# Ledger of designs, part 66: designed miniproteins, single chains

Each design is a single chain, and the fold is of that chain. pLDDT is the mean over its residues in the fold that is shown.

## One batch from the design tools (miniprotein)

Design m2267
Fold by ESMFold2-Fast:
Structure m2267 (fold): chain A 63 residues (1-63)
Amino acid sequence: SIQESIEKAKAELPKKTEEIVKERGWSDEQKKRLEQIDEEVLTALELISRGIDRAIERSKAAR
């Protein structure tokens, strides 16, 4: 489901961030900036998840 994909993305995001920082040899400052972007992405995923739930409920009510 879309919700399962969102939860998986939330769990994998910190792991992918660490992998990228190690692979690219990024500085602590660059890592902190990426972590801030990760927080914004996690917030967006939460809002999308809630929007999907509302859309499903609305589609059922419209029948």
Scores: mean pLDDT 76

Design m2268
Fold by ESMFold2-Fast:
Structure m2268 (fold): chain A 83 residues (1-83)
Amino acid sequence: MEEMIELLERTIKAMEEILKKKPDEGIKKTIEVLKEVLELVRKGNVEEAIKLLEEALRTEKDPISRAGLHDILKELKKLKEKE
């Protein structure tokens, strides 16, 4: 759980740094999705977090945003398997 929260916080910070250099509405929306995922993970709602990420990935076309979302989804699925 702690490793998952740390990964989410690091990913959000990395994307916020990209957003500061190149303001982009798609990246901003992805940051908001990741913040919602972080809140769900903090509450122990891992299944809801996975569902939210899978929905975001269906509509996201930006390769940087997709890479970030995919990495988080992979780690959340591993966390669920350890339950």
Scores: mean pLDDT 78

Design m2269
Fold by ESMFold2-Fast:
Structure m2269 (fold): chain A 91 residues (1-91)
Amino acid sequence: MEYLDQAIEDLEEALKLLKSENPDYTKALRYLNSAITYLEVAKKRATPEEQKKLDEAIEYVQKAIDAIRNKDYDTAIEYVEKALEIVREVK
């Protein structure tokens, strides 16, 4: 499913930005919001079981966004990694 691939790419890019020696938090936030958009589109075409997993992934991405805003970057990284694990299970 192409939308899940785009969500994975956006989440991976956000992780690279968060883990870089010169982190770009503004750009990371844009990728995380883009990932939510792709996950929502993928959810509309998913089975009910997959929809539940995608909802969990979206919640983790939202928690990562909140953690970045709170300058808790280590927690943000953990939440993005958890979202990636869930999305990869659905794919």
Scores: mean pLDDT 87

Design m2270
Fold by ESMFold2-Fast:
Structure m2270 (fold): chain A 85 residues (1-85)
Amino acid sequence: QRAEELYREGLRLVEEGIRMFYDAALNSKPIPASEIRDLLERGRALLEEAAALLREAGQLTPEMEREIGAALARADETLALIDNP
């Protein structure tokens, strides 16, 4: 239950941060860098904790591992774009 909650919340935060970045970028709005960074960093932390707990429980599926890996990669890419626009 806890690991699944962290997994879902982590994915939600990463997607929210990415969406916020691209909404601003595509509409030529000022990028709310601090808010996006907070969402992405919190999402990354939750996904890393979820992966560790799921692995410990023997419940980390290949699909979950791919989803977590993809989300972490997209978060890192978006953070890099914020830091070097």
Scores: mean pLDDT 84

Design m2271
Fold by ESMFold2-Fast:
Structure m2271 (fold): chain A 71 residues (1-71)
Amino acid sequence: SKEEGIETAKKDIEELYEKGILNEEEKKKAMEYIEKMEEAVKAGDEEAFKKAWGELIAFLQEVVEKNKHLL
């Protein structure tokens, strides 16, 4: 479900933060995308959900690539 996907993403963000892959600013940015996804689910807006999900994944890929030496 979308709710399960959001919950998994939140856990992944927290793990990346604990490992030092995300700093506080990057964690905040990731959580802003999560908030957009939660609002999209609440509104029943499939397109808004997909957009926010895609933006989150792209953002996390950029941060992980930047900090790949920490993986």
Scores: mean pLDDT 84

Design m2272
Fold by ESMFold2-Fast:
Structure m2272 (fold): chain A 89 residues (1-89)
Amino acid sequence: PSPATLSTAAMMLAISAIVSAWLGEFDDAVQAAKGASELARKAAPHLTPEELREMARIFRKAAEQMRSLGNTEAADILEKTAEELERLA
């Protein structure tokens, strides 16, 4: 897949994780967060600093939503991914 496809898929999975958490599907939210993190790491070497910052922003907002819903495991995964993306930018 192209870097743009991987980046889009990563952001969509982060949003999907929020939806799963909102529905109370705890394990599905964690798995979606892990998938988002994995795709983001694959896309990261091919992204501009601006794209990295935007993806990090989305992941950080997703982590905040997860934490507010009580899914600390998914929140920690997304937050760590945002920190990694911010360091690369």
Scores: mean pLDDT 83

Design m2273
Fold by ESMFold2-Fast:
Structure m2273 (fold): chain A 55 residues (1-55)
Amino acid sequence: MEELEKKLEEIREHAKRQIDLMENSPALTPEQKATGREIIEAHLERVEKELKEKA
């Protein structure tokens, strides 16, 4: 149970860091940032669901 919580925190923090890096990148367009955020959030939701199913 505690192991699941730690894994969820790690993947959430990683996702947040990826989004922050993308948002702060001057090389990316607003469209690319929006698409990237959507992809990262969708992936996070899927991984969280998988981890909870295995708990």
Scores: mean pLDDT 79

Design m2274
Fold by ESMFold2-Fast:
Structure m2274 (fold): chain A 92 residues (1-92)
Amino acid sequence: KEEEYQELLFNVGVMAIFEALVRDEADREKLIERAAEFLGISPETVRELVEKYGMTVSELVAAEAARRMIELGLPVDPYERQALERFEAAKA
């Protein structure tokens, strides 16, 4: 559980930094590929969710991390919780 929690926090932080540093389409595709690996879905599905819900790639990763933290009974900080709330609002 602790190892899973640290991995979730690490991925959220890395994705937020990576997205902030995206300069071109090649960087954008690498960001999407990394998010797809974390989310366990295809890069195409990540792109579709970003477009459909109007969220950033890092916000989708944070929302999924928050969901997993809740399922594991782990604490969720404000950033991940807000991302999950935005995801649920956009989905509705």
Scores: mean pLDDT 82

Design m2275
Fold by ESMFold2-Fast:
Structure m2275 (fold): chain A 94 residues (1-94)
Amino acid sequence: SKIEKLIEELWEKIKEKLSEEEQKLVEEQLKKSEPKEQAILLIALAYRLGLLSDEEAIKLMEELGVPRSIVEGMLRVHKEKAEAPDAPAEVVAL
């Protein structure tokens, strides 16, 4: 039940930051995942959206049994993607 509560609390916060189309894509991915995988995906997404600090994301992932080295790797990838804007090259040609 602790994992289920975490999934519910994270998803409610994440929904507010996503479009209806993005919400449907996340829900489809969650339907294909076990509860532990759902929690991991939502923690990573919440971190990417700025809803969780580095410490909060690490703590929640460790409580799910994910090794710290893997968590740190995941957080680095999400942080790097947030720092690299997906702007088309044609918009930055100045």
Scores: mean pLDDT 72

Design m2276
Fold by ESMFold2-Fast:
Parts: sequence; structure tokens; C-alpha cells
Structure m2276 (fold): chain A 65 residues (1-65)
Amino acid sequence: NLQQFAQNLVQTLSQEAQLTPEEVAILQNLADDILRNSKVPDHLLRTVIALNLIGALEDLRLQQQ
């Protein structure tokens, strides 16, 4: 289940990076957008979700320096 995978990944990243509720919402919205608008095959969609969420997390961390 791709939606469950995305939700679990957002939760894991939020816990590990100690994200604020606002930052969690950013990752959740990004995951939802990818699930709704991505046209890649399902087996690649997990990788696309993971890479995009990790990239967004790195961007949030760069803004905190």
C-alpha cells in the first residue's frame, strides 16, 4: 500500500529529524502530491517518494543553518 508506505516514511523521518508539526505537514503534503500526480510505475513510485521526502528534509535542514 503506497499511501501507508508514504505515511510510515513521513512518521519515521519526522521522529529521526525531530520535525515540527509545520515541517511534518510539508512532508505529508509532498507525499500526497507525489501519490496523486506521479505517472511512474508503482515499483519506482516507492523510490520516488523516498528520494523526494529525503530531499525535502535536507532542504529544511539547510534552512536551519
Scores: mean pLDDT 79

Design m2277
Fold by ESMFold2-Fast:
Structure m2277 (fold): chain A 61 residues (1-61)
Amino acid sequence: SEVEKEIEKLIEGIKAAADAGDFDTMLELTRKLYELMKKNKVPAEVRRKAFEEVQAIFDAA
């Protein structure tokens, strides 16, 4: 779906920001990811997996 593709792009953007040391962009993109998933009523399992991926990026940064 288009929503799943947008989730993937936002996670890729968070990883790119982490690699660049841009913490402000990491936070902004994480907020956008949250709002996207909330507005599109993304299933809890998909939401949990996305946030687990984001947490791993933050832990590695």
Scores: mean pLDDT 85

Design m2278
Fold by ESMFold2-Fast:
Structure m2278 (fold): chain A 73 residues (1-73)
Amino acid sequence: MTYRARVTFEDGSVYDALVTLHDDGRTVTVYLPETNRLYEGEILERIDDRTYRVRLTDVRTGKVYDATIELLD
C-alpha cells in the first residue's frame, strides 16, 4: 500500500515522499518527488501506527541513510 509521507533524514533534512509499505512487513520503497530520488528500505523499528525508523538505500548511488518516516492519511 502506498502512502503520502514525510521523511526526515539523520542530518535533519525533511522531504515529502510517496512511501510503499510492502506486504512482507519488513521493506519499504520511498520516492521523493522534489529530488526525483528512489530509495529501497528496511524497517528497523515501528515507533507508532504511522511512524517508522528505516534504513534507506539510494538505488542510484547505493548510499545508505537512516531516516524516520511519518505516514500521512
Scores: mean pLDDT 85

Design m2279
Fold by ESMFold2-Fast:
Structure m2279 (fold): chain A 72 residues (1-72)
Amino acid sequence: SEELRKKAQELLLEAGVLRGLAGIYRGVARSLESKGTAEHKAAAAELRKKADELEKKAAELEAKAQELLAKA
């Protein structure tokens, strides 16, 4: 079904955006960790948790997209 393929494409686009945001958070976390203070390490850990949640959501969207493509 063309409709299922279009929906899968939308989910993959959303997943891509979330993975991009997770990458930004991880990049900022690395920069903070390089400063070496306990405060910076704590802030970096918070950003890594946010990145992990975004990647989890992206993986769920990608799984849904794969299910739709299998039915298409």
Scores: mean pLDDT 90

Design m2280
Fold by ESMFold2-Fast:
Structure m2280 (fold): chain A 86 residues (1-86)
Amino acid sequence: SHHHQQQVQQLVAQIQATLARIRARVDRLYAEGKLSDFDYGSYVTALAVLSTVARIAAQRQDAQGLQDILAQAERVLAELEAIEAA
């Protein structure tokens, strides 16, 4: 339905914005020496995985899957904010 398509598009946009915020924080924390090479690589891998599963969920019109992915991305962002604050 039109409503379902709008919900999927909105969730995809929110995921993309959240992943961009994660990437910016990861790159900054790494440049500041607050992330090890291993942790940086782990976050870059996590971003690639989240981007891939979001694309698949969007192709399937899976609004619940997209909500779960958004929640996971928001948890990663909160983890990075805690690292920055420490």
Scores: mean pLDDT 91

Design m2281
Fold by ESMFold2-Fast:
Structure m2281 (fold): chain A 69 residues (1-69)
Amino acid sequence: SNDDVIQNMQQMVDWAQQNFDDGTVQQMQQRYQQAIDASNNGDTDTMNNYAREMGDIFGQGIVQNVQRR
């Protein structure tokens, strides 16, 4: 459901706040807010696009943390 997608995105942002730099967190928070707005308007496709963009940003953050060794 749309609520499950939004909850998963919130958990990703919460984890990122503890583990990523402020710039990456800000980009994720921006997609999170846009996904909420799309969900509230019944636009599931736009919500899913923002969720995918957040997933890409999150994945890049993980890779950057591994490469900093």
Scores: mean pLDDT 86

Design m2282
Fold by ESMFold2-Fast:
Structure m2282 (fold): chain A 91 residues (1-91)
Amino acid sequence: SELEKLPEEVKKKLEELKKKAKELQKKLDEAVKNKDEKKALELEEELYEVVKEGIKLQLEALNKYEKYKEKLEKEEEEVKKWFEEKRKELE
């Protein structure tokens, strides 16, 4: 899954947010059953913020991965140049 590609620390934080979302969903279900529209709206807003934070965390992790990837690609090019220069020294 896409989640498996994320760093372990990010996965742990996402699991915590997922647990919080489940708790909010249960409270929302109770508010809806009790016809407490005001409480249901408040819980929907809280749930939205938790979901939004989870998406943000994933985007931040992907941005960090892209920067690390760029660094490795530059390092590969430097190693290639070093190897070609060493080959030219061989007679």
Scores: mean pLDDT 76

Design m2283
Fold by ESMFold2-Fast:
Structure m2283 (fold): chain A 103 residues (1-103)
Amino acid sequence: VVTVTVEGPRGTAVVTAETPTRARIEVTGDVAAKEVAEAAAKAIEAMTGGKATATIAEEGETYAVVEVTGKELSPEDVALAAAIGAAIALGGLLDSKITITVE
């Protein structure tokens, strides 16, 4: 399991990938979980040059789940790409603290 915590100016996102096909994003702060999930999906697709497709499978008030299909990725690749997208949505990659935990 890969967990990436992103602490940005607009809030915090916790990205968890247990498989290469699914990432859960939990969001707190002044940003909608859907906005963070859309940024995460775009980052996953950009990382693969459009060879993987990322879609929002589930969304709630404080969470979203992104499903990844197409190009075979590791859970680490999915979690890191999603975290980069989340950091952008949370106020910028350079202004965000990113913590990676692999278990």
Scores: mean pLDDT 80

Design m2284
Fold by ESMFold2-Fast:
Structure m2284 (fold): chain A 92 residues (1-92)
Amino acid sequence: MIEELRKLAEENEEAILPAAGLLEGEPDARALALSEEELREAMRLLLELAEKVYKALREQIAASELTPEEAKLVAEKEKEAEKELELLRKAV
């Protein structure tokens, strides 16, 4: 799983990195040089990668024996992650 995600990131590095910088609030000069269509494509690739990472993390968490307190914190963070993914879906 991680190796497949790494390969996807490496193959789309030039498109993903500018979009990731915009989401972090510090746009790279390369991101500002992209056309509107190229930026939308980069955002779509970033969304696909984010959804795959989130799914992989959820599967790892489900396989882990968590304390009740840890399970509560994980549930709260999963809710925040789903909200961020929803914002990405609306941006695409």
Scores: mean pLDDT 64

Design m2285
Fold by ESMFold2-Fast:
Structure m2285 (fold): chain A 55 residues (1-55)
Amino acid sequence: SLQDNLANLEFGLARVREQAAREQARTGKPPSPLQQRAIDALERQIARLREQLRS
């Protein structure tokens, strides 16, 4: 369902953010371009699914 897909994407986003935060704490460097692109893509997918659920 769209609700299950949303929950899975939100879980995935939380995991990627957690990994990025741990790496930044360890290295003092910002998230990699690849990690940032993954975060941005997940946020866009979540926004689209939320819009569909409102319709």
Scores: mean pLDDT 84

Design m2286
Fold by ESMFold2-Fast:
Structure m2286 (fold): chain A 93 residues (1-93)
Amino acid sequence: MPSVEELIEKLEEMLKELEEVFSEDPELIEKIRKLVEETKEKLKKANEEEAKKIVQEFTAEALRLVAEWLLERGISTEDARAMLERIDALRAE
């Protein structure tokens, strides 16, 4: 199982990838960035069992934000799937 430090690193890497994919959409990026920062602060105070729940909550909210954005803007399904797969990978570990 990943450590809290490894989970924080994965969140930061995912945010960078999302910023690259959605560089033209600052509103979505700002919402995701805020969610990542709030999640990082929770993780810094959490033990390993609490960290799992925090990551699951983060994954659910991030998927919701991306899904809502896709419905509004009709973005490429391939780019959307790649992003959802990366977010879901955090929950699997």
Scores: mean pLDDT 71

Design m2287
Fold by ESMFold2-Fast:
Structure m2287 (fold): chain A 92 residues (1-92)
Amino acid sequence: MEVTEEVKERAARGRAEAIALAEADPATAEAVAQSRAALAAGDLEKAREYAAQAMLTAGMQQETVDRLLAAGVSAEDLIAEAGQALALRRAF
């Protein structure tokens, strides 16, 4: 069977929680806010640059951030990656 609605909802919740964590954490909140402002202005490149800054601040490696930027990952997905890195750091 294809991916069920329940699996999609679970993935969406995890992504939303990661984004919320990146927005709430004092270390990444400013970069996330700047990324969202750039998205609202239609500046996709600036939005991704600010999201990349949030990822670096969250403790992600430069090589990983550069790879995701080169792959054209969206600013929202980059923010989610930053939130996941923060969650992992808080767990240990």
Scores: mean pLDDT 79

Design m2288
Fold by ESMFold2-Fast:
Structure m2288 (fold): chain A 68 residues (1-68)
Amino acid sequence: SNEEKLKQLEEMLRELVETLRAQGYSAEQIIARVETIAAWLLSQETDPELRAGIREITERIIAEIRAL
């Protein structure tokens, strides 16, 4: 389902953020990586529900990184 796909995407992006942070990347570098991944995913996705979910998840994760 789209719900399961979006949940797995959020989990994968959160794991990526923690991995990059552990490797010493700056918040700015981590945000740039998340934005690049989101842009690529959106370029391949035609489903409006999945497109909306990708935007919501990436915006939330980026906001959390910026709040640190």
Scores: mean pLDDT 89

Design m2289
Fold by ESMFold2-Fast:
Structure m2289 (fold): chain A 96 residues (1-96)
Amino acid sequence: EVDEIIERMRAALPSLDPLTQRIVQEAIRLMEEASEEDQKLGVEAFKRAYELAKRIPAHSAGAAESLRVVAENSEKSPETIHLMTLSALAGAAVQA
């Protein structure tokens, strides 16, 4: 559920560096404001990056999934791509 991922992001905030905190806070804001369809895309991006971060460094996982999001979703709105990209970065950061 979307709410579970938002809660996980909020719980992780105090342990993150200031730049990563800003990324995660913006991911939360975009997720809360998004349509149900965009929320699902954000959740998928978050989960993919989270799983990848179990196998490789979080920074590498976040970067790799962000690039994948841009490459595979070029037909979507910039707002949707932005949500998915920040969700991927947040997913990798929360796993670390």
Scores: mean pLDDT 84

Design m2290
Fold by ESMFold2-Fast:
Structure m2290 (fold): chain A 67 residues (1-67)
Amino acid sequence: DLRAEAVREGRAAYEAIQKGDIETAEKHIKNLEEIAKRAQERGDEVLAETIKKAIDYFKKLLEEKKK
């Protein structure tokens, strides 16, 4: 279930960002990018778009943590 995988990866990314674990956060963001690609390939545009918005949010938070 791509949605369940996206939820797990999203939680892991958020927790890593909150802890300042940049490497782990980037790994989970990359996993989300792969899930979004798979959702798009199967025609699930709503899921793909939702994941892409989450990725943008996490990348913004991660850049703030890198400072």
Scores: mean pLDDT 84

Design m2291
Fold by ESMFold2-Fast:
Structure m2291 (fold): chain A 68 residues (1-68)
Amino acid sequence: KMEELLKKLDELVVKLFNGEMTYEEFVEKVKELLEEFGVPKELKDHILKEIEEGKPIVEKRLEEYKKK
């Protein structure tokens, strides 16, 4: 169940880096997954904070992946 959540999160990360979604869409889909799996608010807030703090790294990798 937690394994299934992590698998779906990995799929979202792959789609983000493949350019199939924006960072904003990625954050929204992560929020949806956390709600779907009934993740406690404290853990949701922690995960979302980690994603937000990682935005500069994600943004840089997305620029590299956009086939420039």
Scores: mean pLDDT 73

Design m2292
Fold by ESMFold2-Fast:
Structure m2292 (fold): chain A 73 residues (1-73)
Amino acid sequence: SEKEALLQQAAQQGARIAGQTVLETGDEDKALQQAQDLGDKLAQQYPEIAEEIRQATLDAARETIAAMRELLS
């Protein structure tokens, strides 16, 4: 469905920006903030599912940060 595709896109973008930020800076807080900013921008385009988009983006970012922490240890 279109909703599932949008949530998958939000998750992929959140994971990507979080992973890049951790790799470049080592700053997990900055990675989460960039993912939140991305989720907020995408949510503005789809107000009907705004909270689901924010949650999908942030959940994917948190999962990626945790995986990067394990990889870089």
Scores: mean pLDDT 87

Design m2293
Fold by ESMFold2-Fast:
Structure m2293 (fold): chain A 83 residues (1-83)
Amino acid sequence: DRVELLEKAFEHAVAGDKKSAAEQLRKLGLPNLAKLVEKAPSTKSVLAVIRSGIVELKRNANPEEQAKLDELLKRIDDEIAKL
C-alpha cells in the first residue's frame, strides 16, 4: 500500500540514500516529488520534501490512512529534529 512505500522512502532518506527514496516515490506514481528528492542537497531537505508530499496526500486519505500518515509525519519530524 502507499503508506508502506512512503515508510520505505523515509527509511532510505534517513540512511542517506536519496536515490532509493526517490525510487519508492516513483513506485507510488509521484515522479515530481521523486525529482525534488533527487535535487535535495541534504538529508534534512530530503525529509522536508517527503514531509510536504505526505501532508498533501493526507487531504484525500481515508481516516485509517490519515492516522498512519500522521504517525509517519511524527517520525519524520523527530528525525529532522536530530539533524
Scores: mean pLDDT 86

Design m2294
Fold by ESMFold2-Fast:
Structure m2294 (fold): chain A 74 residues (1-74)
Amino acid sequence: SYPQAIVDAKDETERYAAELLYALAIHKDNPVAAEFYARLILKDVKNPEEVIKKALELSTDEEIRKMLENLSKI
């Protein structure tokens, strides 16, 4: 469960990764909204590249993984 992963996160990077995954999961039927909310989460994060990497490690959903790969592009 993504909400449980946010609660159980042991550090800030893992917490942001879980929040990112949750935002992408609830908006995966609307890619524009998914990207908008994902970028809102990442804008004030010190290490967005590490957060995206951690989210990729935690995700088994192919659609979410594609969204994460797109977010890692400049």
Scores: mean pLDDT 79

Design m2295
Fold by ESMFold2-Fast:
Structure m2295 (fold): chain A 87 residues (1-87)
Amino acid sequence: SMDEDIEELKKLAEEKGVLADDELTQKVIERAKEEGFVTTGQVYLIDGERVIVISTKSFDYETAKKLIDIAAKNGWKVAFIKEEDLK
């Protein structure tokens, strides 16, 4: 359910230590789109919109697929970004 998916995203956010930051997250998303796909296992919540940010350094394929599946199920956005661009 959506509530279960939200709880899973909260756990991922706690694991990665990320918080909602609309301006930074939007810039990160734009950067990822411009540079292509680099995924990091971080989760952002943006004014009621849920964004999963994934980097190749922070996940394996199975973890990435789970994050993408959760996002797709709920109509949420997925952003791919280099880990360095999150600093």
Scores: mean pLDDT 51

Design m2296
Fold by ESMFold2-Fast:
Structure m2296 (fold): chain A 115 residues (1-115)
Amino acid sequence: ADPKVLETEIMISLELMKAGVDVIEKFGSEKAIEASKKLAKEPSPKEQAVINARAAAIYQAGGDLEKAKKYADLAISSGDEDVIKAAQNALNGDFKSAAENIGKAALKVLTEEVE
């Protein structure tokens, strides 16, 4: 396994965990878990943009620049401000900022699904 890919996956997972905790604290665990399971089974267009930004970061960290650009372009075309920032930071090799922006976008998607 490429250590850069693993480090990037860990950073993204930690930011996604923070988003989940924030939704649990605001709405309770049952609603947060139901929203997360629904998005996992059938991603909304907003969730798909987050998935594409994550893919861009992972491919960039792994040195697959063609796939990184492809998924970043998909994320930018359909994503909100935080998804666009995540994709741009990923392509610039700023995986920490990309992970933070992915977390912010995921928090918005989870919050909208619960509300």
Scores: mean pLDDT 89

Design m2297
Fold by ESMFold2-Fast:
Structure m2297 (fold): chain A 67 residues (1-67)
Amino acid sequence: DRQRTLDEITGLASEILREKGVLSSATDSEIDEAIDEAAKELNVTLDPDEREQVKAKIRELTERLAK
């Protein structure tokens, strides 16, 4: 299930950002780096559309925590 894979990457990238203490304030470049690290860890290659989907989900989490 490809959606499950994207959810796993989103979760891992979010944990990477949380561990660095930037989840609520992450910049676009910090989100990109976390996604790259998560994808490498899970040995997954993301299509550009899939990357944007994961980024959008992480930004949604960041915005909810910043409010």
Scores: mean pLDDT 80

Design m2298
Fold by ESMFold2-Fast:
Structure m2298 (fold): chain A 95 residues (1-95)
Amino acid sequence: EPVFLRADGTPLTPEQAELEIRIALLEIQVAIFKVTAKHHPEIADLEKKYANEISKLVSAAEEALRAGDVDTARKLIDQAEKKFKEANKEIEEKL
């Protein structure tokens, strides 16, 4: 079976790889929100609120993954994804 390794040579399980991909997707979505807010000032406060909340959850999830606490990381990522869905709904209601 292929062995997934981080750049520093530490082993990466398929579950950890899944969670790291989900974190990267959340970071991309936050970047999209920031670009959207730059062109739509009416959502700037919503973007700032949700970007801050999502970034805090992502940072905590990254710390949990580094500690090997996959269950905590998954829970934090699930919370961040839920916050992203809430953000989309509120932004759609403002635009």
Scores: mean pLDDT 80

Design m2299
Fold by ESMFold2-Fast:
Structure m2299 (fold): chain A 90 residues (1-90)
Amino acid sequence: IEAIKEKLLELFEKMRELIKQGTEEARREFIATSFELLKLLSQFANESEVSEIASLLGEAFAAWSRGEIDKALELLEQAREKALAVIEKA
């Protein structure tokens, strides 16, 4: 469980740094990292929980694509909090 929490936090931190980079290549890497994160979460979360987190990640990406960096980081933080709550229950 602790190792899984550590991996989850690493993935969220990577996504946070990608948003800060603001490059087109970083956007592609964010999508790939999002899929890796959701795959990890699907082992501990039900479909509704995975869907909620996926929605927040999609909203973060959309905000970032509009140049709304602060909003993107806020939405990513909300996704992180939900993901940690799911893993703590498992």
Scores: mean pLDDT 83

Design m2300
Fold by ESMFold2-Fast:
Structure m2300 (fold): chain A 56 residues (1-56)
Amino acid sequence: MSPVVQAALDFARALFGDVPAERREEYLALLERYLRSQGFSEEEVAAAIAAVRAQL
């Protein structure tokens, strides 16, 4: 697993632990924007979001 995907999964688990299911898509969108702002490629961001969504 790439470092960005692993970091996104760890971040999402910490952040989404107390987030209601109806707000998870909102938080996933926030995570996507955050990763893009940190300089990750579109491919890395898409892979990270897909991995996080699979864990939910």
Scores: mean pLDDT 74

Design m2301
Fold by ESMFold2-Fast:
Structure m2301 (fold): chain A 62 residues (1-62)
Amino acid sequence: TRDDILKFLKENKDKEFTASEIAKALGKSQSTVTRELNELVEDELIEKKGRYYSLPENAKEA
């Protein structure tokens, strides 16, 4: 699931998504996706702005 989330965000690097939208797009439970998203934010692999998740600007330029 973690790799699926990262791949999805890399394919949509110019957009922000809620945990529910990512879960729906990947066909996964929101609880599973939310846990993985929180871990990815703690690892500084993605950014959280309110309810929305996206790639960091430095990752978008790479």
Scores: mean pLDDT 76

Design m2302
Fold by ESMFold2-Fast:
Structure m2302 (fold): chain A 78 residues (1-78)
Amino acid sequence: SEAEKIKEIKLWLGEEMAKRLNGTFDKEKMEVIPNKPIDYTDPRVQKIRDLQLLFAKGFVDGVPPEEIRAKLEQMLNA
């Protein structure tokens, strides 16, 4: 289902964000728990916020989950 595809994207994105922030991903809350206080001036944190915004906008705009995933992967690897 589309809901399952969205959940897979959220899980993947959460794990990737946790790796890049040296934190842990809480699968029940769907939240990244950073090992240090979040520095909003850190380019890595800004990139993660941009990824979250891209995902949210794609979902609201009715973009297919596979297209959202592809755009997130492109942005993550840029």
Scores: mean pLDDT 76

